# Ledger of designs, part 75: designed miniproteins, single chains, continued (2)

Each design is a single chain, and the fold is of that chain. pLDDT is the mean over its residues in the fold that is shown.

## One batch from the design tools (miniprotein)

Design m6599
Fold by ESMFold2-Fast:
Structure m6599 (fold): chain A 99 residues (1-99)
Amino acid sequence: KYGVVATRFEMDFTGLSKEEAAKKIAEYLASQTPFPDKFKVEEIVELTDDKVVLKIGNGYLTIDFKDSIEGKHIVTAALIYDEETGELIDGRIVVKKKE
């Protein structure tokens, strides 16, 4: 019924705003999902010091920034999608500075 994508990757956010970093993560994940055409950012629902929430179709991608976005980061993503429609149900992402 539900598909799961769990992935971990490195990304450099140097010179980017938090909004730009969030969109860069979403764009990369679109290329890694079985249904990239269903993984389009429609709006930024929430932007706080530690969190960005993006609306992707009818689902939400919640990105938790554990550290400042300067430099290289490890991005850990867990996505739940509907296997019949390809629609995102929920996505949880943690962004932590690479040591």
Scores: mean pLDDT 80

Design m6600
Fold by ESMFold2-Fast:
Structure m6600 (fold): chain A 95 residues (1-95)
Amino acid sequence: MLSSDTYLQMSQRFKQAGNDIVSLILLGRSYLLNGDYQRAIDYFQRGSQLAIQQQNYSQASVSYNGLSQAYSRLGDNDSAQYYQQLSDYYQSLAD
């Protein structure tokens, strides 16, 4: 598993390459690992929205998985379950 600082560094590189979806997901992962669940949720929501707009269902799945993990860490098990189901759904569309 990558460190929080590694995700921040990778996010900057993907942003420079014009890959905003991956950049947002990496920022979300960085904040999730640092325990900043509110910022993690914000970045994963933005990543999921862009991924759906671009029909990039694999990245939408990854973003929803991140949302599920962040809500689980906050103790919101209903939201965590909901986003896990969305992650599974979009993963099935990516295959």
Scores: mean pLDDT 84

Design m6601
Fold by ESMFold2-Fast:
Structure m6601 (fold): chain A 82 residues (1-82)
Amino acid sequence: DEYEEILRAILERLGFDEESIERALKLFKEKYEELKKKLSEKLSEHEIRQLAMGEALLEVAEERGDKALIESTKEGLKSLEE
């Protein structure tokens, strides 16, 4: 999945360890399935994947305490919910 590769690349670039990356990828898959069931009639598959990726990134950013990444991810998610 292209979004899984993008999420991995972002997290590797930001210095997250392999355990955090694998956790984020698991969260992405779980969030994608959840959001797809709730939003598939209103949002495209690409938009649902973008939301799932943002939510997974936010969770690991909050776990790390990276305030700049948390704020950036929250802003991105708000933009997608317009």
Scores: mean pLDDT 78

Design m6602
Fold by ESMFold2-Fast:
Structure m6602 (fold): chain A 75 residues (1-75)
Amino acid sequence: EKKKKIEELKKIAEENYKKAQELLDLGLQIGLNNQDPPDWLKDLVGSGQVQTLLDIINELKKKGEEARKKAEELE
């Protein structure tokens, strides 16, 4: 059902935005450093060069935007 697909994509967007916000809050508590993030964090965003926690936050936001756009296209 089209509506179910839209709902799933909206949930993916919401989850990615929430994860990005959680990581931003964590980064603000410990200070954003120009250090390599741990492997599990790199795996979360998939393939590509990510060098900082901020890069990962930006990739999560991008994934959220892509999911939102796909949901809008299906409307």
Scores: mean pLDDT 69

Design m6603
Fold by ESMFold2-Fast:
Structure m6603 (fold): chain A 120 residues (1-120)
Amino acid sequence: EEFYQHVLEAARHLGEAIRYLKKAREALKSGNVDEAIKYLEEAVEHLRKAIEHLEKALQLRPDSKAIRDALEHVREALQYAEEAIKAAKSGNLDEAISYVDKAIEHVRKALEAIRKLALE
């Protein structure tokens, strides 16, 4: 039960991360850099919380491939979100949008990996 509570919390944080990443993308497209950075920082915090919950889930079930795969994708999403912040701060908005799109893709892959728990 504790395992599924951590998985559910991770999934909720990943949903919030996608929401903020999409808001950041729209702000970047409109040239609103300060707003985009705030949304990216919110996405980063949700990705970090998702990692924390997935790590706790993995401690409870160390052999869960689904959780290991999800955790790898969330870590990649976090790296891309942080690179998006750096690109936005340097004024490279097209590069920042590219990193946001990669972060969104990896969050979606993490959620797909979590869904595979139903097959374990």
Scores: mean pLDDT 92

Design m6604
Fold by ESMFold2-Fast:
Structure m6604 (fold): chain A 82 residues (1-82)
Amino acid sequence: SMEEELRELYENDKEGFKEKVRELAENADLSREEQEQIVAAAEARREEVEAEMERRGASEEEKFEFEVLLLVHEVLKERLAA
């Protein structure tokens, strides 16, 4: 599955993982409105996750999910600015 592929890249090839997530976000068939909604949701979730991870530390699964969140947020913000 796509998730399994991304998890394998995250563990063995961090740069390949980042490239793959960015590629998926760049090629996602999303309207401008959908992109704005995803960005807003990601920003809200980011603050909560960052605070919790700093307070107690983070599992490997949480680090993976957080890195995906950051990359998707970055790419969609770039798409909206263009």
Scores: mean pLDDT 82

Design m6605
Fold by ESMFold2-Fast:
Structure m6605 (fold): chain A 88 residues (1-88)
Amino acid sequence: MEKLKEYGRLLKENAEELIAKEPLPEEVKEKATELMKRFGEALEAGDVDAAVEAFRELVLLLGKAAGEPEAEVEAAAEAVAAKIRALA
């Protein structure tokens, strides 16, 4: 669990940096903040599945907003989901 919490902290920091650096629409920033909150709450509760779902949605939201190819965004979301599960 400690390794998962450390990874979660790094993911949160990277997402916050991306949100701050990119000129994202307000609705995207609000949704990203909500997903970050759900991710943090899931990690605190030890709910790995909820943490995976929240962060997968966050990656998909941010990647799509940044104009990245859908296939690459989906691949990145699945890679992060697999990493979260592996560290649990």
Scores: mean pLDDT 76

Design m6606
Fold by ESMFold2-Fast:
Structure m6606 (fold): chain A 94 residues (1-94)
Amino acid sequence: TLSKEEENKYFRQLSQAVYKQDVATAAKIYAEVQFKHDLQNGIHTLPAEETLKKRIRADLLYFINLFQVNAVFVDQLVEATLVEYKKLWAEYQK
């Protein structure tokens, strides 16, 4: 499990990336943290794409409300996060 220090670091980095509307950085951070959580929860296969997109949007709702980010940024972040998350699964399946 991640330490409190590591969890705080990821949350801070993700928050900063979302605030700056840095899609690439936010997507990579979110995908990495979520992938680690999925493995810890016993998820062994890549979930359906539609399910992943809904989950990403739901999780990002916190930051959308906190920073009042626009819909274009949210859509770009969801697509970029999906790409990064699929890369992590492809590497894990090796």
Scores: mean pLDDT 77

Design m6607
Fold by ESMFold2-Fast:
Structure m6607 (fold): chain A 70 residues (1-70)
Amino acid sequence: VDLAALDPVAFLTSVPGVDEELARRLLAHYGSLAAILGTAFTDPAALLEVPGVDEEVAAALHAAVLALAA
């Protein structure tokens, strides 16, 4: 899967618990979709630092990046 080919907002809002506001906040905090997914893969607990991310959203983002790696 080519992360550069993904629409960042469309991909993030496809994840359960992520709306457009949270998608924009994640992109502002991490700078890119690749950085968000890298954090979700290696340390999903670090995502809890972003306001609006709870344990369910962090787990959903982790599951989404694992699906991309398959």
Scores: mean pLDDT 78

Design m6608
Fold by ESMFold2-Fast:
Structure m6608 (fold): chain A 86 residues (1-86)
Amino acid sequence: PTVRVTEQLLGPLRFSLVTNGRETPWLQEEGERVTLTDEPQEDRTEVVDLPDFDSPEIRTPAGQTLRSRVRADAPIVYRTTSEVLE
């Protein structure tokens, strides 16, 4: 079956991902990314504290590094969900 994986960053901020030392923009939508896979991903919801203004990087439990591009003073919710499609 096809599995929809949704990643969300809930807040008024724009983000990029840093993976393996490379920065990429949040490619599909600001605050949301949807991927179709054959395997379910782990469902997770976590509140992520923003770093100090001079340290704009936050690290998720999945090992990704996020950078705020707009505002650094708002709480962020990082959420990953999987939905089986038929």
Scores: mean pLDDT 53

Design m6609
Fold by ESMFold2-Fast:
Structure m6609 (fold): chain A 79 residues (1-79)
Amino acid sequence: MAEELKEKLERELAGLEKLIELAESNRDIPMLEYAIKQLDELKERVEKAPLPEEEKERLLRRIESLTQRAKEALDKLKA
């Protein structure tokens, strides 16, 4: 169960990374805003997930990096 949960969270994170890439390429502000909301929800799920601390830290760092990337892209598009 823990491995399945970890894989599911990793796949969701990879999907959000692809959405951010597409939104950046298409200059799609609504898609970036949705990706940021999804990353916030994913962060809460990871924090509460029954995973080893090392795996949580790894996932949270990736979520934070992607959130920062999406926010920077959003700021540039809104400027």
Scores: mean pLDDT 84

Design m6610
Fold by ESMFold2-Fast:
Structure m6610 (fold): chain A 80 residues (1-80)
Amino acid sequence: MERTKKELEEEIKNVPNLSDEEKLALAQRYVDAAEWYLRQGDREKAILFAEAALKINDQLSTPDEELKARAERIIEEARA
């Protein structure tokens, strides 16, 4: 987990240099990863990736409300 968290933090540091299209694509990949980890029972990684997706989505000129809802649902489900 610590290694994965560090890798995500390094990737997020480079996010401000990406286009909105690249940011959205990365955030979608993170939500997909979070859903996959949730299905595997890895709640900690599910939350980590979902929170990373939300941070990237918040950096979009127009945040994607559907992606935000999906990520928030994953976090809620993982904490249940």
Scores: mean pLDDT 80

Design m6611
Fold by ESMFold2-Fast:
Structure m6611 (fold): chain A 74 residues (1-74)
Amino acid sequence: MPRVLIVEAKPGEDVVEVAREEAEKQGLKVLESRIVTPVFKLPSGRYGAVVELKTEEGDVLVVVLSKTPDVKES
């Protein structure tokens, strides 16, 4: 079953690194990562991105949220 994780990024953080760190914190071994959506402004005034992780336990989608647009996509 695919898992969905939600994580907050701080200004200057990379969305892929934040997503990987959250997955590793939950005991998942990340094999591959890709950005599904680049950082975009949400109707709430926050910013969001979606990262897909391939792990040894299966696919994981990570919704990365930020209060500012000052996040990296690498």
Scores: mean pLDDT 79

Design m6612
Fold by ESMFold2-Fast:
Structure m6612 (fold): chain A 110 residues (1-110)
Amino acid sequence: LKEKIKEYLLSKGYSEEDAEFVAETIKRFLETGSTVIPERPESVSERAYRLLEYVHALLQLTRSFGIELDEAALRLAEVTLKNDPTVKLSDEERADILGLLRLVIEELKK
């Protein structure tokens, strides 16, 4: 999972430091159940940190509602990102978040 997350983020133009931080934090969350996102390191972009915060929040929301991490979770994420007027994300950032969430869900099914 961690290596696939890194490859995905690098393919989207994120730095090696961005990809490593995001992948390690998601891996830790999935392995330990930790809900804590560490403070953003100076080497990590605000864009990568925002992506991580949204993916983490959507994974938490899915678990809190008892929704399985599947297409229903992805649909909930898509609707939330589209309809929340406080979300100041570009279309590219929304696509990156949804793509990463789909990757995590698909790997957890294996």
Scores: mean pLDDT 73

Design m6613
Fold by ESMFold2-Fast:
Structure m6613 (fold): chain A 75 residues (1-75)
Amino acid sequence: MIEEMIEVVRREGEELGLPEELVEEVIRKLRELESLDEEEQKEKLKEVLAELMRAAAEILGLDAEERADLERTLA
């Protein structure tokens, strides 16, 4: 799961034109989740994705539809 999420974050980050620093920060946080148990991973994953969505919306000025599409892709 975590490796697949890293691939999704890289692809969506590139597609949206997110700063590489932000993409790498999120990927680093996702890799840290690999040391946790599955239940904790799911909880922290939602937290990391919410942070990414907030940052992307602020930086890119995403509208409600674009934000919903990104959230669905990452869920």
Scores: mean pLDDT 73

Design m6614
Fold by ESMFold2-Fast:
Structure m6614 (fold): chain A 66 residues (1-66)
Amino acid sequence: SMAAQAAANRAAAELVAGALAHETRDFPAEEQRRIGEEAARRVADQPFAAAFRETVSRLNEERLAA
């Protein structure tokens, strides 16, 4: 369903944003926001968003298991 796809895309965007926040933690707050917004746009614009969200979900599970 469209709602399920929207929820999955949002979850993927949040995971990417969290990972980028960690990688860019020493950057100015304005730069961190800009990078997060750009990442969200790129995830939304991907032709294979479904495969991408599944990959991000798996990586998050592996990180949490460590």
Scores: mean pLDDT 64

Design m6615
Fold by ESMFold2-Fast:
Parts: structure tokens; sequence; C-alpha cells
Structure m6615 (fold): chain A 86 residues (1-86)
């Protein structure tokens, strides 16, 4: 692949990443907070609340999983191309 082709692919990946960045970060933060809340509920002995929160995490991971996977994939590709352009 030429340097010009790599630079064009980098620009396309940056545009796609920017388009999904806010939504992916919001989803990731929400899942992370719910996981923390579930762990706290377990430590406090509220097993019913912990189970409810774990089910909500599983639901969000299924719903937003493809978006989060795409964000990670695009970020990894962008990192690789940026290294190749040096």
Amino acid sequence: MSKEELEKEKEELQKKLKEIQDEALDAGVQIGLLRMQASVAELMGDLDEAARLRREVDRLEREHGPLLDEFESLSNKLSQISKELK
C-alpha cells in the first residue's frame, strides 16, 4: 500500500471513529458504572439488586456490543496505520 493510500485510509478511519466516538464512550461508561454498582450490591449482600444490574449490563453489552467492537477495531486499525506512516 502506498503512503498516499495509507493517509487516505487514516482519514476515513478518523471520520468513522469520530462519528461513533461519543455514542461508544457513552455506552462504555454506562456499562462500566452498572458493573461497579452490581459489584457494590454483591459486597453489601443485596444479591437481587446485583442480579438485576448484571442482567442490565448483559442487555447493554448485547445492544451496544457491535458498536463497541467497531470502535475498538477502528481504533486498532488507526493505531497500526499511524505507526506505518512514521
Scores: mean pLDDT 82

Design m6616
Fold by ESMFold2-Fast:
Structure m6616 (fold): chain A 56 residues (1-56)
Amino acid sequence: SSLEWARLYLRLLDESLQEVQQQAQQQGIQLSDYEIQELAVERAAQRLEELERRRA
């Protein structure tokens, strides 16, 4: 279902955004919103692919 797929992606994206921001803060790196979004999108896509393989 397209709506469930979109919801899952947005959730993974939100989690990935938080992780990227936290890592940048830990390393003392100042990232732009664009850079954070790029990294988060890549991470979310990888996680979505993994979850699709685990789905029954």
Scores: mean pLDDT 81

Design m6617
Fold by ESMFold2-Fast:
Structure m6617 (fold): chain A 74 residues (1-74)
Amino acid sequence: AAGVVVTCDSREKAEELARYAESIPGVLSTLVGDTTVVVAARTREIAEEIAAKALSIPGCTAEIVDDGLAALAA
């Protein structure tokens, strides 16, 4: 399972990205904080799509991690 850790400059942007991630088949889990979203995805390709979406939103940054389930557990 791959993952993405997204940090946004606002809660609204984080919520928007979380809704986008939840709409993608193959997303295993999504954890939403105030301005941070952690997504665990079945494949790295899905994680890359989510990261690309996050980077397209001004004020958001994305980090791809090899183990999204471990990132959710941290």
Scores: mean pLDDT 78

Design m6618
Fold by ESMFold2-Fast:
Structure m6618 (fold): chain A 74 residues (1-74)
Amino acid sequence: MSRREEQRRRDEQLRRLEEDVERSMKTWAEKYGDPELAKKMLEAFREAVDRARREGLDPAELAARLVRAVNEAW
């Protein structure tokens, strides 16, 4: 029972994190960068998160690390 609750929590937390990241990246790219780049970054972010889920990694933590890596790469 707790396992299902934990997964639901992770999915919800990850979804909110994804929405926040998408909003931030879109706003950043529109004001300071290329909107086309924002699309590619969001696409890569989603793909990496999906891959983490398949690998059994913590998608929420991976999402946070990806945001840092992307932010550093800029």
Scores: mean pLDDT 67

Design m6619
Fold by ESMFold2-Fast:
Structure m6619 (fold): chain A 64 residues (1-64)
Amino acid sequence: GAAELEEQQKKGLELQRLAIEAQKLGYTPKVTVTDVDETHALAVVETPLGKKEAVVPRSWVFPD
């Protein structure tokens, strides 16, 4: 539903922030992407700071 989509969008932004923070500290984030459907993908970011996962729009993972 709409609430689930909003929660996933929030998790996607947190995922992006975690990757940026890890890179600023000199860490190399491990990023794993799994296809979910025609418009979305499951992204997992693993860093020494923590691990986060979210279903994100494909355009966030596969930019134009």
Scores: mean pLDDT 73

Design m6620
Fold by ESMFold2-Fast:
Structure m6620 (fold): chain A 96 residues (1-96)
Amino acid sequence: MVELKTEEELRALYEELKRKYGISLDPATEQQLLAEAQARLDAWLRQHAAEIEAELAEYIARHRLDTPEERARLARLFEQQRLWEILTTPLAELLR
């Protein structure tokens, strides 16, 4: 199962984007965007569980990943990619 990121991890990714684009947002707007990103990630992981499992299975077979630890790392990479996409989209809209 893909592990959900903590609020601290979401904040770190979001802060990196803000720093890159010089964005200054009020705290209420920031909290709303983070909450929406987390909810969208949760919904996406639930809706696409079978697809994620299929992709993970193919990657495991290709790279001969035989340990639970390596499978967990791969799942985390998928989570990180989707979280980044979710966070980037709202900020791109804010930046226009």
Scores: mean pLDDT 63

Design m6621
Fold by ESMFold2-Fast:
Structure m6621 (fold): chain A 92 residues (1-92)
Amino acid sequence: MEERTKEALRFLLEREMSKLGVEKEKIEEYFEQTWEVLFSTEDRTVLGSKIKGQPQEVIETHQRLLILHAEAVRAGEPEEEAAERARAEVLA
């Protein structure tokens, strides 16, 4: 389950951040840094010090999408439905 959730979140981020012009390699690095912070620590403000050089709007979108998607999947929603819900809430 955890591995599938991680891959689904990576796919969602690649899809959304590529629309903002972020390079695939940067999206991957960004995802790995954020995944560790979101699921291994309670202080998500530490994320800002790890993801330097990215526009603030990209960082904020990334954080909101990951949080909402991960919470929905952990609550038992299918990965695709969780991704659509996260997009609706963040990008509406």
Scores: mean pLDDT 56

Design m6622
Fold by ESMFold2-Fast:
Structure m6622 (fold): chain A 63 residues (1-63)
Amino acid sequence: MSGLELARALVRKELGLTEEQVEELVDMARNGATPAQVRELARRLGVSPAVVRGAIEALRTLA
């Protein structure tokens, strides 16, 4: 029963992320993220800010 493992696998799949980028999202989910941080990460990942927010929410609920 590893909610973290499931959450990490989910965001990796959805966003096409490396392990290191998933750890960055986990840190943001644990410590909170500003709208500016979400927007900047979205640009780096090539996705919309809504996708990043969804990934953070999934990590928070499953972790």
Scores: mean pLDDT 75

Design m6623
Fold by ESMFold2-Fast:
Structure m6623 (fold): chain A 119 residues (1-119)
Amino acid sequence: MKEKIIKELEEIKSKEKDEELKKEIDGIIYLIEAEKYGAAAVGLLRLALKYFEKGNFEEAEKLVEIAIELMKKLTEEDKIYYKSLAELFEKIAEYYESLGNFEKAKFYRELAEEFRKKV
């Protein structure tokens, strides 16, 4: 299943013109290939926030969806990322709320609270 996720990230990268953002995507792909899913999820959510700020909502939503899928693979080693994941999901909830998507805002705020309880 890593192959499908990497393909989706390569597609987002192919449409990107910003070399710095392309480099961030490459770093996330490297983390996924290395099975460092906690670090990859944090990287994906940070990149998604940058895409939301740029108005690239379709790419931002895909990055959030990939991060959620990778969260199913988190291990005990990934606990160090729980605080960052909580903070990033709260910010993502704020962006969905600003877009008028209150259902997704609530969903991501509840995910943020779950990770906050695990810190």
Scores: mean pLDDT 85

Design m6624
Fold by ESMFold2-Fast:
Structure m6624 (fold): chain A 55 residues (1-55)
Amino acid sequence: MDPMIVQLKEMMLQSTDIEEMEKFFESIAPDLSPELREQLEKEFEAVLKEKEAKA
């Protein structure tokens, strides 16, 4: 996995507010290549599902 994606995923995992995580993703998405954006979106969805399952 790209080191930048790993770092971004960790930052998202440390966020406790789902809305804050979504805003963070939207803020960086325009600067990402289509491939990186798709990969990050999938990781974001996985994190959201995991947080909701544990909530």
Scores: mean pLDDT 70

Design m6625
Fold by ESMFold2-Fast:
Structure m6625 (fold): chain A 68 residues (1-68)
Amino acid sequence: MSPAERSARALGALALAEARRARLPEDVIQQIEALVKEALAMARAGVPVEEVEARFVARWQEILAAHR
């Protein structure tokens, strides 16, 4: 597994755990799951770990801001 794939999985697990603990709606959980799939696709396409992390964090913050 590449460093970018490992990072995407770790960030995805953290985001999903936090969303579930906060009892966010199922549509928000689905948006985070879609984001994880996108991040993994980028990592598999050879996008650097730093770029995958930056895009994941930015989109995750956008999802949370739209809900809060």
Scores: mean pLDDT 82

Design m6626
Fold by ESMFold2-Fast:
Structure m6626 (fold): chain A 65 residues (1-65)
Amino acid sequence: MDEEKVKKAAEELVRKFPSGIVSDEELNEILKKYGLSESDKEAVLKKALEIQIEEGIELIKKAVA
């Protein structure tokens, strides 16, 4: 698996679908755009979740400083 492609796909997923609601068709379009396959789906979703959590934590830190 290309970790850099997974990261870029996850970043685009978070950008387009910040609510976390995405259809299989929409997810597959993002995977296809970055040359990823169905087997990369779990890795992309996991990375997208990690990005969302990190962004949320940083926003909270900045707000309560």
Scores: mean pLDDT 74

Design m6627
Fold by ESMFold2-Fast:
Parts: sequence; C-alpha cells; structure tokens
Structure m6627 (fold): chain A 83 residues (1-83)
Amino acid sequence: MSMDPEGFERDVNISLARMGKSVLDLAEPKYAKSKNSEAIMELIKKAKEYFDKSIEYYRQGNLDEGKKYLKKGLELMKKADSL
C-alpha cells in the first residue's frame, strides 16, 4: 500500500527498456558491418519499437502489456545477437 508497487515496477521496467535501446544504439554501427546486416538491422528496428511500446504502456499503468512488449524486445535482441 504505502510502498507503491505499481510505480516501483513501472520505473524499474522503463529503465530496463531504456537500457535495451541504449545497448542497441551503441551496437548498431557494429551490426551494420556484418554480412547479415540487413536482417540484423530489421530485428534491431523491431526491438526498439517494442521497447518504445513497453515504455508507453508502463507509463499508462498497463503493466501486463508493458511486460509483454519488454519481453518481445528482449527476444528480438537475442535473435539479432545469434545471427
């Protein structure tokens, strides 16, 4: 009750989504040099879109959709890293 669990979870997960975007921004020039750059860049673009949607849903107080899009963004980051 006095701990504001929704606000705490929101702030933590928004920070995670922002970190994901920052990692992708820093890695983007390196991925652009890869032979699979077109495929990797498409995955990075979609991951960033999912992180943006996650942040927006968390700011709206929609924790379930925020978690769903955060997970999708992280899964696409993992797929890009495996290529």
Scores: mean pLDDT 80

Design m6628
Fold by ESMFold2-Fast:
Parts: sequence; C-alpha cells; structure tokens
Structure m6628 (fold): chain A 93 residues (1-93)
Amino acid sequence: SVATLQRTMSLVGFSAIEIRDGLLNNDKEKIEDALARLENVIRDMEEQGIPEEVLQAMREALEKWKKSDKAEEVDKLTAELLEHIQQVRDQLE
C-alpha cells in the first residue's frame, strides 16, 4: 500500500506536468494522453485496495483537470492532491 501510494504520487506528478505543458502549448493530444494515463492509474488503484478516500480524491481531481483551461489551476489541484495522498501515506504503519 505505501509503495503503491508512492508510485501513484509519481504518476500523478508526471501526468500533471504533461497536462500543464499541453495547456501552455495548446497540445490537445498531450493533455488527452495524460488524462487517459491518470484514468488507468485510478483503475489500478481500485484493484490494489487503496483507501476509498484517496480514490474519491483522485476521481474528483481528474474531473477538475478535464475542465481546466489554465496551467496555474492544474498546478494548484496537483499540489493539493499530492499533499492529501502524502498525508494518507504517512498515516500507514
């Protein structure tokens, strides 16, 4: 679970950078690829028994990212999500 959350944080960070870069460069394919990768991450997490709290936060963030047209909003959403996942990870024994 701890290792899965660490991997999830890395994939979220990478995908958010791709979404941010795609928005700044009007690269729709890059944004769509990054969003698809995040959807696959959420699906994998469901199979790994990740806490529903984290899954709900991930799904909410994904929907907000899909509606974002500004890089700064993506940055804010990403920072909030990563902080939340880190807090959950730190609570595991």
Scores: mean pLDDT 79

Design m6629
Fold by ESMFold2-Fast:
Structure m6629 (fold): chain A 79 residues (1-79)
Amino acid sequence: SLAELAQRVRELAAGLEGEAKRHLLEAADALRANDVESAIRHLEEARRAVEREMSPHTPPERLAAVLAGIDALIAELRA
């Protein structure tokens, strides 16, 4: 359900800071409003923020795990 996806997005956001966290919380709000298109856009913005803000000082394994989590959510919403 979209409510379960929104909760998963919020749990991912809890482990992050800055622009990535903000975009994930906006995506969760969009899912609760049944706005899948806005949710996907916000998840894509969160992904870009993770790459920009976290990649310079985050271990590659952790960075890959966070990006994979966002990518999985986008894929599920597009299905």
Scores: mean pLDDT 85

Design m6630
Fold by ESMFold2-Fast:
Structure m6630 (fold): chain A 84 residues (1-84)
Amino acid sequence: MEEVLELLQAISAAATLSGVEIGFEYITDENGNLVKVIITTKDNVEIELTPENVEEALEKLKEHLKKQGHEEFLKKLEELLKQL
């Protein structure tokens, strides 16, 4: 859970610093426990992030940012991840 929240903060900060729009949708169960986060980019890419798939979700995000030419976003994200 902490790793998911740290990653979301890094992604949000990198998006803000690079001027790229990104959305987060928090999905909880009936008891209010966070089960997943859906990360949506302006390019209509949706990435599902769970506590079990953090590394896979991050790699998918980096691949999409690289393909779409969001080089500044990717650079800022990698700089922030080194500080975690």
Scores: mean pLDDT 78

Design m6631
Fold by ESMFold2-Fast:
Structure m6631 (fold): chain A 66 residues (1-66)
Amino acid sequence: SKEEIEKIKNALIEKYNLQVDPNSSLEDIKQRIVEKLGNVGPGGDPNDPRRLKAEEEVKKLIEEIK
């Protein structure tokens, strides 16, 4: 639901100390976390193993917040 998405967004912003627009989508927030955890920049290879590993970690974290 919209409320669950907002809860997840706020939890992720707080946990990773992200400087993001409050109106950023969950997908934008997930991408910023992946970039930070994977130590990769925006516009890099989407199949980079570091990015894929970071995406899996973020996915697990979101399931724990739900």
Scores: mean pLDDT 74

Design m6632
Fold by ESMFold2-Fast:
Structure m6632 (fold): chain A 65 residues (1-65)
Amino acid sequence: LAALEEEVRRLWRELAERLGWDEEEGERALATLYTHVRQRHPDASRAELLERMGELIRGGLASLE
């Protein structure tokens, strides 16, 4: 779990940098994404939510490359 959390956090920092978000904006957007994913998958485990978030962030990064 800790390694998966760190990977999601790392990907998010990279995405935020490319989008020009400051730390406050990035944290607010990350919290919104987590809430959205959790709301769509209320019975999902923490690991499943993190995997889904990682997939969405990678999709965003791929579209910017």
Scores: mean pLDDT 77

Design m6633
Fold by ESMFold2-Fast:
Structure m6633 (fold): chain A 72 residues (1-72)
Amino acid sequence: DEQEKLEKIKETYGERVAELYKRYQKETDPAERRRLQEELREILYEKQDEETKKEIEKHRAEIEEQRREEAA
């Protein structure tokens, strides 16, 4: 059950997120849990932003190339 969830998290979001999730589950201090939760959110946003950024950059480069060809 928990092993399957960790495996899915690792496969979907990567090992770092899976490790943070494990730490969050084991943490008893509310302040530390909040910090770990924020760190998880930060990493997810960073990973998504980086992937999205690369996709946008690639698309932008293709449009730029297309416009350059049309302008010539």
Scores: mean pLDDT 69

